# Designs tried in a protein design run: designed miniproteins, single chains, continued (3). Part 62

Each design is a single chain, and the fold is of that chain. pLDDT is the mean over its residues in the fold that is shown.

## One batch from the design tools (miniprotein)

Design m10274
Fold by ESMFold2-Fast:
Structure m10274 (fold): chain A 108 residues (1-108)
Amino acid sequence: YEEEIKKDPNNADAWLKLGREYLEKGQYEKAIEYFEKAIKLDPNNAEAYLNLGVAYYNLGQYEKAIEYFDKAIKLDPNNKEAWYVKARAYEKLGKDEEAEKYIQKAFS
């Protein structure tokens, strides 16, 4: 993916894949940087918003994570994973009633 970016820095999918690689390595700040580049090139990429939210969640920034999960859900409301991770973020904020509501959407 780094090779693809060197050849075409406007390849949104290459930035998204690089972001996922850094997310898997636990390098959350670098993952965020790369997902933001992917979103700048393709602002309708629900997967990029979902992964950006996951990176913020792993940094303990739960309100920011929810903001990006909401963007992912707006683009793809049938993405059960997005509803599930949104529920997990609400649990981390101590909002158990909201978390239960969103968990039901993930499994409906």
Scores: mean pLDDT 85

Design m10275
Fold by ESMFold2-Fast:
Structure m10275 (fold): chain A 64 residues (1-64)
Amino acid sequence: SELQEQLERLQELVEQGRWEEAERLLAEMLGVSLEEVRELLKKALENKLSAEDGLELAKKLAEK
């Protein structure tokens, strides 16, 4: 599926330290702005959430 391929690409970008590209891909996947993705990641880090927990939170916020 397209979603699975995007998740695999996101994981590869994170593992390679390509954070800006990972943020852009995540924004495209969730249909939200890059600024919203950065704010969510900042809140996740401040609350000591894992990157995986941050991704799940972002997905839930994008789903209406």
Scores: mean pLDDT 69

Design m10276
Fold by ESMFold2-Fast:
Structure m10276 (fold): chain A 68 residues (1-68)
Amino acid sequence: MAEELVRRGEELYREGLRAEEEGRLEEARRLYREAIDLYQEALDIDPMNTEAAANLVGVAAHLVALES
């Protein structure tokens, strides 16, 4: 189940990156926040999920840059 949350998070992260590239910054922020929530849920289920942890750091960095 944690693996499915990671998959969904990665899909939203990719969608967010595309939105950011297209200048749809509000959509990108929304997608990044949704991805963060999914990765945090995955880590609540499986704290040793290194993929979720790495992706959480990556997407959070993008969100911080947009919220600055």
Scores: mean pLDDT 85

Design m10277
Fold by ESMFold2-Fast:
Structure m10277 (fold): chain A 72 residues (1-72)
Amino acid sequence: MKGQEVTGESAAEAMISLSPDEAKKAGEAMAQAGLRSPSLAPAAARALREVGKAHPEIKETALKLAEQVEAA
């Protein structure tokens, strides 16, 4: 509720518009946040999958990070 779902979607859109290097760095930070806070994990995993679709060069890395966040 408290903006968590909305901020996750907005973060995905922001990362999609970044360069691949910046998107990778932002994705790694989001994965770490999801691993530390299980309540953020669904939003982090969703954002990582969307970033991977927009940046094919980091798609494999983004999917692995999303899997790690969901498995935690």
Scores: mean pLDDT 71

Design m10278
Fold by ESMFold2-Fast:
Structure m10278 (fold): chain A 65 residues (1-65)
Amino acid sequence: SEELEKAKLKLSEELNEELTKKYGKELESIKDPDEAQKKAAEILNEANEKMLKKLEELKEKFEKE
């Protein structure tokens, strides 16, 4: 559904901006590239887990629409 796709995009955008704002400064302060990569991977995992869970809930919600 178009509404579901728009909701998914909005959720993805919001989560990405939240994480960039929260961790962007910290990532830039890490001088060791290996440590920076490790931190970025942790942030990405957090984003993916939250996104997956919310997407499943969103899909179930739209089943009623």
Scores: mean pLDDT 77

Design m10279
Fold by ESMFold2-Fast:
Structure m10279 (fold): chain A 79 residues (1-79)
Amino acid sequence: DLVEKAIKLLEEARKLAEEKGLPQISDYVKKAIDAAKEGNYDEAISYAIKALRMAQEAGDTEIAKLLEEAYKYLVEAKL
């Protein structure tokens, strides 16, 4: 289940963003999770990309890796 794998990675990224005090990243990840659960994969991908860019700009490679993996599963789920 690609969507379930993506959501688990997004939830892990959100938790890590909250622990590190990165509320903007956590907010976009939450929006990606909500969109994915509703079947709105284009919106989920868009929010995941925004969160990924923020993590990259912040230099947080751990969150960036989780978001990149979640993004790949969301894209594959649309195929």
Scores: mean pLDDT 88

Design m10280
Fold by ESMFold2-Fast:
Structure m10280 (fold): chain A 76 residues (1-76)
Amino acid sequence: TLEYLEKALEAVKKGDLESALEYVKKAADAAIREGLTVLEAVASDLKAAYEAIKKGDAESALKYLERARENARKAL
């Protein structure tokens, strides 16, 4: 989860929104495997980041990804 969140943040910062979407999907899959989906905050932020990236809203995407990373870090 954390590795893919870091890669998603880096991709958004570079303007590579296609790679950012792929890494958010991988982060969500890893979060399910790690049991982090029981944390509604992580799941909600990943979904919000995905939608923001789809809309090209890099600022909102960064905010949601940073919050998801922090919450995931506290749970691990």
Scores: mean pLDDT 76

Design m10281
Fold by ESMFold2-Fast:
Structure m10281 (fold): chain A 64 residues (1-64)
Amino acid sequence: DYEAYAKAVRYLQQAIEAGRTESLEKAREFLEKAREYADKASPSLRDVLNEQIDAAEAELEARA
């Protein structure tokens, strides 16, 4: 649903910020939350969200 989409976007943004200002572990925690809410979104929104989450996760792994 739309609320799940909004929460997934917020957690994705928090993951990116945490990766810059806090720790990779904290960023990964927020990415996991983003995926949980993405799974509750409509299929089309879920696909877009998972693409963005996958890109952010790949960047975090490259920094590890």
Scores: mean pLDDT 80

Design m10282
Fold by ESMFold2-Fast:
Structure m10282 (fold): chain A 65 residues (1-65)
Amino acid sequence: MKKILVVTTLSDEETEEVVEELKKKYPDAEITVVKAPNKEEAIALAREIAAKHPDVEVILVGPTG
């Protein structure tokens, strides 16, 4: 089963839209959402989680939009 972690700086509503699209693409995936207060912390958190959990696909959302 694919594990996906979404690190987001977006609003709750915008984050839910991203999660729904991921669920459509990967219906059997375990999706976890983590909110970051800013772009710098989102990048740092994504890198830390990727290093500690190599089995998890980390998707960064919002820091460039």
Scores: mean pLDDT 78

Design m10283
Fold by ESMFold2-Fast:
Structure m10283 (fold): chain A 106 residues (1-106)
Amino acid sequence: ITVTAGSVKEGGSLTLTETSSVPFTGVTWMRQKEGEPKKSIATTVGDVRYAEEVKGRATISTDPSKNTATLNMSNLKLSDTATYYAVAVTEHGVVEGAGAKVTVTA
């Protein structure tokens, strides 16, 4: 996972990009906060869906030509501090990428 720095300050924006070595048919972005279970926040599997806590400020996209999945987040909150994971559905099964630690500061 490559974190492209927009501002990681509260009110700023962030882009997370995952590149797969193989084609995928769908992707889910998950996050895990300290002491909490992993939660799905955005998915392209079936229909594009967002968790209520990120709805209206997160956008999930894919580039099939580059096998990339991107999560853009705007209007960042301190509560967005978490480890983020891309989970891709491939012909070889479900593959979870390495976690990206994101810290949002005041």
Scores: mean pLDDT 80

Design m10284
Fold by ESMFold2-Fast:
Structure m10284 (fold): chain A 100 residues (1-100)
Amino acid sequence: SLEEVLEELLELATEISEVALKALEGKISMEEAEKKVLELLEKIRELSKKLPKEDQEIINKSIDEFEEKAKKASDKEKALLAGIHAGVLEIYFTVKKLAL
């Protein structure tokens, strides 16, 4: 169902926030954090294909903007950006789930 897809997307976005926090706290390396964040973002892109095209475009644009900003950022800034963008996606998926 669409609700199950949105719940899974919310869980993936929450995992990105947790990975970003662990990296900022020095509990995992920045290299490991970057790898996990990229894997989670790819899963979000793939799962979002089950959503309406308008939602896919918004989600893909958000991820593209994060990836572009991350290229210019320091390691600490990358972790902060990942947390911020994950938070935006969490709000987006929550609002969409509530609108069902």
Scores: mean pLDDT 88

Design m10285
Fold by ESMFold2-Fast:
Structure m10285 (fold): chain A 103 residues (1-103)
Amino acid sequence: SEALEAVRRALEEIRRLLEEAKREGMSQLVLNTLESAERLVREALEALEKGDYKSAEFHLGIAAGILGIALGVLKLEGDERGAEILERALRAVEEALRAVRAA
């Protein structure tokens, strides 16, 4: 399933970004946002594996929302690296959400 592959890719990307953020000593806002997004994307994957596309869309929507809010805060604070990391995470979640909605 294209939706399953897209959600798995989003989960892998967020996990890689979280490891990068931890290694670089990024702010608690960046770390907490990525950890919350990882949990929500994982819950979306579990929902899709059960055929629950509505729950998957809901969890991905919440993940995109929290990433977008935190990204806005980081841009206002001038945290260019934190913003770059969260923008990459948001892109991965938005791609997964698009694939789930197309299914």
Scores: mean pLDDT 92

Design m10286
Fold by ESMFold2-Fast:
Structure m10286 (fold): chain A 65 residues (1-65)
Amino acid sequence: SVSSIAAAVILAIGASIEGHDIEVKLVNDTIEIYVGKMSEETKEVIERIKELAEKAGAKLNVYEL
């Protein structure tokens, strides 16, 4: 299911972004990313997350706080 794919993507993302000012949440069938400070390094991590979500067929929203 889409939910199972999204959960797997979130677990992979969580491992890859440890130490960045990023919080990842699953809301229904959508992956939501909350960014406290948008640096160039953070933008690169977000692009990698987008690639993972696209490969998994998951919906993705990014919010800057």
Scores: mean pLDDT 73

Design m10287
Fold by ESMFold2-Fast:
Structure m10287 (fold): chain A 77 residues (1-77)
Amino acid sequence: SLRDLAEEYAKMYNAKTVVLTPLEKALEVAETVGGKLMGGFDGLGVIVSDEELSDEQIREAFKLGAVAIYTGGEFIE
């Protein structure tokens, strides 16, 4: 599941935030949330950050095409 994928990347990188986005949107979403594109899986870009996202950053990432976000121990889709 997207949740399992996000949680696995959060654990792997000891990251507070993981954003899953279509690969074609990944660089724009990464820049917006202050994260780094660390990999891709099945057409999805995986972005990680060592900082928790604000509500505004979460809304903006979804507007840009993010499909799921793990941040501050919560999974959002």
Scores: mean pLDDT 85

Design m10288
Fold by ESMFold2-Fast:
Structure m10288 (fold): chain A 82 residues (1-82)
Amino acid sequence: SAAEYLEEAAKAAEKGDFEKAKEYLSKAGPGIHEVMSKAPEEEREEIGELLKKAVEALEKGDGKKAAEYLRELARKVREVEE
């Protein structure tokens, strides 16, 4: 699931493996898009902001912040998937 890919991305970011984190985030993309298409407007806005913050943290090389945002994103995505 997209949530599982996001959890793996968070683990990679936490270890400083930003390339692997971006790979898992990319794999989560289609599932995130599907979840956003089904989610209420408020949840869509929250998911979009978390995704933006996770990408920005990865670009800045902030593995700890990236992992925090990716795990929160995984929680939000899982809530809509289940």
Scores: mean pLDDT 84

Design m10290
Fold by ESMFold2-Fast:
Structure m10290 (fold): chain A 91 residues (1-91)
Amino acid sequence: GREELLKKAEELLRQAKEALKQGNYKKAIELAMEAIRLALKAAKKSEILKLIGLELRAIGSILDAEKQGNLKKAAEEAIEIAEEAIKLAKK
């Protein structure tokens, strides 16, 4: 259950970082957002509101970057948020 979701989130985060390194920003964003969603699913109720806040921050960053044509920045921020989300979900 929870442990399997966290392992999948960590695997998606690794794939997101590789996609970013390859310049595949859209793929990096998609993978990072999926990692955030799995972390949220694995989270304890006490952490859910903070994780929702992180997911909303990621969505906002992606929308702003798309408007500016800077998907690299969106991908970098989504990955950082995914790392924090996984860390919180482990509590």
Scores: mean pLDDT 85

Design m10292
Fold by ESMFold2-Fast:
Structure m10292 (fold): chain A 60 residues (1-60)
Amino acid sequence: KKYEEIFKKYDKNGDGKITREELKGTVLYPFFDAIDTDGDGEIDFEEFKKYLDLVEKAKQ
């Protein structure tokens, strides 16, 4: 829905991945390990979308 817009906000260099440094100083920084399901130190769009979908469902 708006996942691409939110993802691009955090993907500062436009490489299609969000690093821990890009989240530094944001509300998502302490949740990096929960979003990074692969443990690679990078969040791709699919991991980010899955996390936001989980958060949205938790509001119900």
Scores: mean pLDDT 74

Design m10293
Fold by ESMFold2-Fast:
Structure m10293 (fold): chain A 85 residues (1-85)
Amino acid sequence: MEELRKKAEEYEKKAEEEAEEAKRLAKEAEEAFKESKEEGLRKIGEALREMGEGAEHLLKARRLREEAERLEKKKEEEERRKELE
């Protein structure tokens, strides 16, 4: 279960980095859009792709966190029932 949490943390960190990169690319795309619509569209497409990847990583991290939490709570409840008699 700890492995799931560590995996989730790694995905969350990668997702945050991807989200920051996507924001920077989106700003660059906005600037490029004013110079050339074709270049702006190219960069907006790249930014959207980075955002998509970041969102997918974030969803995977959340799913892993939820599974780890459920498994841990299930074990905790079983242990508590044993300790409580």
Scores: mean pLDDT 78

Design m10294
Fold by ESMFold2-Fast:
Structure m10294 (fold): chain A 65 residues (1-65)
Amino acid sequence: RPSDAEIKAAVAEIILAVTKLALSRHPPTEEDIKLLEKARKIAEEAGDSQLVEEATRLLNEARAS
């Protein structure tokens, strides 16, 4: 059985993947930004620094547009 941290990392990864797909098809929306913020927080709780970095990178790009 996966640990709670592993489950959180998987959830963050799924949210990030879905949001990446959305961002490839349209300009960032406020909803996309909120999803990226949520994914980053969940990744932080999971202790997954790579997912935190990816979410932060996408969030900065979305906010800059």
Scores: mean pLDDT 81

Design m10295
Fold by ESMFold2-Fast:
Structure m10295 (fold): chain A 68 residues (1-68)
Amino acid sequence: SEKELIRQALEGDEEAIRRLAELAGVSPETLRELIEIAKKNPEALEKVRKAESVEEALEILIKAALES
């Protein structure tokens, strides 16, 4: 499921990060950077952990990066 994929990527699973990046249309390097920024923002991290879809997760991560 997309929820499980998002959870695994946030936990640092490299395979999950690669698959999530492919589905989101970004590079794995970009996704890793977005996740690292979100980890410094507890509010954003909580929101992305509750995301129901790849699209929702990416939107939350991008907003967190723009606010940092």
Scores: mean pLDDT 83

Design m10296
Fold by ESMFold2-Fast:
Structure m10296 (fold): chain A 64 residues (1-64)
Amino acid sequence: MDIFGDGKIDEEEFRLLVAHVEGREVPGVTPEQIEKAVKAADIDGDGTVDVRDLAALEEYRKTQ
């Protein structure tokens, strides 16, 4: 993950990723928006985002 200066995942996208991993639906959000956020957060390029990816993103978000 490029930790410096990109801001690739904003607060809204992070919230969508948490909801997606937890299996929760967010009102007013389309499946396309979730897919785009998942692709942006897919740090290792395996096409998935799991709890470990969310934990890493949360740590980076805390340092911003």
Scores: mean pLDDT 62

Design m10297
Fold by ESMFold2-Fast:
Structure m10297 (fold): chain A 79 residues (1-79)
Amino acid sequence: MLTPEELEVLEALAAFGEATARELAEALGKSQATVSRILRRLEARGLVARDPATGRYSLTDAGAEALLEARQKEAEERK
């Protein structure tokens, strides 16, 4: 299951298309170390992919699906 912090990082990546850990940290008001740890966990789960040439992260199809599922769960918890 996605943590709230993992969900926030995935949503920011969806909005940016691609971003570095630093860009996400600045956008989310978090430390780069925290965002880098979250991104590494998401990459290990196949939810984000990193371009080794640029260091930029992007959503995978699995990451986009996980975002949709998490948003649906939040909507159901509200109802």
Scores: mean pLDDT 80

Design m10298
Fold by ESMFold2-Fast:
Structure m10298 (fold): chain A 57 residues (1-57)
Amino acid sequence: SLVEANRKIAEAGRRFWEEVEAGADPGALAQKVAEETKDYGRLISADTRADEAARAA
């Protein structure tokens, strides 16, 4: 759902800040955040497919 996708994106940003403050490598974290942002459409599509599977079952 859009709510779940938005929540995960917000959480990724918050975790990035926490990890950077803890001394983690910003480059590795930036790559992880970019991957999660790219997954925005995938999360919406996955939610749609799950709903279709539930109706088919």
Scores: mean pLDDT 65

Design m10299
Fold by ESMFold2-Fast:
Structure m10299 (fold): chain A 65 residues (1-65)
Amino acid sequence: SELERRRELEEKRRELAREIAEKLEEVAVKFAEEVLKNPEKYGEAGLEEARRELELARRNREEEE
């Protein structure tokens, strides 16, 4: 059935998008941690960006029940 095939493809796309988003979040958090550990390399702008990334990750986890 055409409808069943479309649903399957849509579900696969959504799953891949979620997996990519989760991996990107992990990468962003690890990058932020690296920046915070090496502030002299990245400067104040880098530190501010790192803090934003960590704050967003923390809020996401706090909202999770």
Scores: mean pLDDT 75

Design m10300
Fold by ESMFold2-Fast:
Structure m10300 (fold): chain A 123 residues (1-123)
Amino acid sequence: SNIDKLFSLPLDEFVQTTIELYSATTSLSEELLQKIADVIMRLLKPLLEAGKLTEEQAKYIFNTVLLEAIRFRAKVKVSDEQLVYLTEVATQEAIDFLLSGGSLEDLEPLIRKVMEEKYKELQ
């Protein structure tokens, strides 16, 4: 599948290929997708370099947060700046969850919950 092919790529190539795919298939601009990706990777890279996260964990956080950000933008009125902020908060919560022994399978509902809760604070 296309997802299996994506997850087999080196991390840097995975990030860029994911941005290109979502730029072609969603209403988010390449500029906004790059800003979202940059925020996620800013939080993930130091932990990868320190050996605190695996590359598999980083790819799952990246893919899940980006996909939930795209879904969130499709269903609610949110600015580019607000979406980038929600992405940063959701990424940090996903990291903290995994570092505390949380499961990859629980990331999607966690990220969705965090984005919804933090968005309410912006209203």
Scores: mean pLDDT 87

Design m10301
Fold by ESMFold2-Fast:
Formats: structure tokens, C-alpha cells, sequence
Structure m10301 (fold): chain A 72 residues (1-72)
């Protein structure tokens, strides 16, 4: 799975299911929590995504660059 494919899936899950714990995202994506954390950090470092945290739940928003990347 490419970073763009990962971004698209993550945003699709947010749109359908709202804010989730890291364990729930990892289960939905079929990856470990460690892999999820590394991939999310790469997207943040690339300026493609913003992370919102409420308690133990996370919501991921595309930046303008992130939205453009998944449309291309």
C-alpha cells in the first residue's frame, strides 16, 4: 500500500465512522499499531494530513496538499 492509498483509506474510514482509537484504525487497515503510527507520522511530516485527538480517539483531516494527492 502506497502512502497515497493509505491516506485515502484513512480518510474514507474517518468519513464513514468518525473518530477512532489507534487500535481500531490498525484493525480496520489490517496493520499493527506501530505500523499505523509510523505511516501517520510520515503523512504529517509530508504535510498531507492534520491529526486531531479527543481523549483516546483520533480524527485525521487532509491538508490542501493531501486532498490534491488523493484526487490525482
Amino acid sequence: MSDVEFLRKLLEYNAKHGAKTLEEYAKLLGISVGTLKRRVQRLVDAGLIEVEKKGDKYFFRPTDAGAAAIEA
Scores: mean pLDDT 81

Design m10302
Fold by ESMFold2-Fast:
Structure m10302 (fold): chain A 98 residues (1-98)
Amino acid sequence: GTVEDVLAQIDADLARAQAEFDRYAEIAKSNPEVAAEIKALKDQIEADLNALRTRVREAGRRSAVDLVRAWQEYQTLQAKIDERIAEAKKKAEEVRKS
């Protein structure tokens, strides 16, 4: 893909992740400690995606090889996003059951 295509995918994943974390934080709001843990997961994923967004833009200015490397980093981060969202969901479900 082009740099613009990769950035658009990162922006879409960021929006999806933010919505999911906010949803689970709302479910967990009766337990402030768990809500704070979900917020920390959200903040971590936002920081990781924003850092990758900067690297993708810089890589696109340098070489096709650097852009491929940034794309591989993004593939790895997508798996981490899904794992962190699943963790947030599990935390929220435990609060709801209590």
Scores: mean pLDDT 85

Design m10303
Fold by ESMFold2-Fast:
Structure m10303 (fold): chain A 63 residues (1-63)
Amino acid sequence: SWEELRERIRNGDKQALLELAELAREAGRESTARSLEELAKQDSLTPHQIEFAIGVLDELAAE
């Protein structure tokens, strides 16, 4: 569910970021998908980076 994916992202789950990137790509948001893939390469995420990913998730969930 979107709620489970959100919690995984908040916990720094890199697989969740890659799953979100795939959903963004399927929605035609290639640049957003690439940004999420770059976040998944980080050792840890800043609060700002987490909020960016959550914002993407919320927009995709609203489609």
Scores: mean pLDDT 84

Design m10304
Fold by ESMFold2-Fast:
Structure m10304 (fold): chain A 76 residues (1-76)
Amino acid sequence: SLEEEKKRALEVLEQWKKEVESMNELSEEEKEELLKIIEEGKKRIEEAKSMEELEEVVKETTERLLSAVKEALAKA
């Protein structure tokens, strides 16, 4: 169901949040930026009205997080 898939997507973002908080190589500012992306992603997941919309939101959020992590690590 859509609700079940939303729950799984939110659990994945919660795991991302814990991972980001534990990354000692990232500055506090870099962590805040990543956490902001996670929070925006959670909101968009909750607002999704269809499975297709949910899949697109998850994809966009994941791509954004990966890009931000790569950028932060390149500066470290």
Scores: mean pLDDT 83

Design m10305
Fold by ESMFold2-Fast:
Structure m10305 (fold): chain A 66 residues (1-66)
Amino acid sequence: MEEIKDRAEASALIARGAAKKFKGEEGKKFEELAKKVEEDLEKADEYAEEIAKLVEELREKLEKEE
């Protein structure tokens, strides 16, 4: 439990950082996910995985966009 909670909290912090870095729709998605993780820690593992996936997808899109 503690490891999942810690991972979720870390993911929420990462998402908030990404929300500030990526303005607009992408940033809003990260902000919404961070709020959901903080609001519903019981399902935080699912949200943390979704945040991690979005981070990786945006990273690839930024590098391969063009």
Scores: mean pLDDT 70

Design m10306
Fold by ESMFold2-Fast:
Structure m10306 (fold): chain A 78 residues (1-78)
Amino acid sequence: SHMEELERKEKELKFLEDVHDALRLIVSAIQKIADEYIKTLPEEERKKALEEIQASVDRINTDIDNALKKEKERIEKE
């Protein structure tokens, strides 16, 4: 029935939200580890390391957001 389909979609969307929350926590934890590592580098190397790590984090976050958006749209269209 239409109601059973809506209930299934709601559960799938909630699971996707929980996965997104978990991925955000993982990225945050990795960034904290990276920040601590950067503090151990010589001052002249820190700026480049910060820029490279920030670029990598931005790419990962964009890829996660795009993948989750596509999956959400797939669930909503079915």
Scores: mean pLDDT 82

Design m10307
Fold by ESMFold2-Fast:
Order: sequence, then C-alpha cells, then structure tokens
Structure m10307 (fold): chain A 63 residues (1-63)
Amino acid sequence: ITKEQLEKAAVKLHLEEGVKLTKEQIDAILEGYAKGLSAEEIGKLAGISEETAAKIIELAKKY
C-alpha cells in the first residue's frame, strides 16, 4: 500500500467509525506494513488496536 492509499483510508475510517488517526500513526502503519508486520504488531507500533490496524490496511488496499 502507498501513503496516499493509507491517508484516504484514514479519512474514510474517521467519517464512518469516528476513529481519528494522527500523521504519526499513519506513518507508523505504513512503516509496519512495509516491514511485513502483522496487524497486531502494526497496532502496537501505531498505538491502536489490532482490529483498527487490520481494518485500515484492508480499506487502503481498495484504493
């Protein structure tokens, strides 16, 4: 996934579920995904739940 896909996914997640991610959290998700980390590890790295990490990655892949 790209940074642009993640940013679009973050906007959609905020609008649909009220989950607001900071720029630092988005950058951490992108870094973790690029390293091949699991949703659990990405969640820990970004300071979010595993469910939120899995959802935003899945959503980003659709862009």
Scores: mean pLDDT 81

Design m10308
Fold by ESMFold2-Fast:
Structure m10308 (fold): chain A 81 residues (1-81)
Amino acid sequence: MELAERLLREAEELLRRGRRALEEGRYEEALEYAKRARELAEELRELAERAGDTRLLPRAERLIKEAEELIERVKEALEEE
């Protein structure tokens, strides 16, 4: 559980930093934070699945979704038409 708690906190922190970077126009940093958050959230999901943790699994899936949504937003901001 200590590892799962660290992954949860780190993913949430990276998402927060990524959103801030996006607001500040630091798109490359925002993308890197979002990608890293997704990686940690995916790792958390795997731990939750192996443990059968029905409370942790939805939290991990939510973090993956939030990270993917942030990645999409950053990519849209980077696209020049």
Scores: mean pLDDT 84

Design m10309
Fold by ESMFold2-Fast:
Structure m10309 (fold): chain A 75 residues (1-75)
Amino acid sequence: KLKELDELVKKIAPDVTEEDREKVEKFLKELLIELARELGLDVEEIRRLLEEGRVAEAYKLIEEAGREKYSELAE
């Protein structure tokens, strides 16, 4: 399960109920998949990492791709 994502949700919204945490986790997972698609990453690879609970690795790939895509727009 997405333990790292659960920890992130607890940090962002510590007063959220367990039911609401599950909803936020689902939302963040879908958001990361959409962001990966927009950045031209392998959506299947990102989805696999999220399913395996490797959220930090999925996030790092998305962040690196974002930096590369927008590096040409940097001053």
Scores: mean pLDDT 69

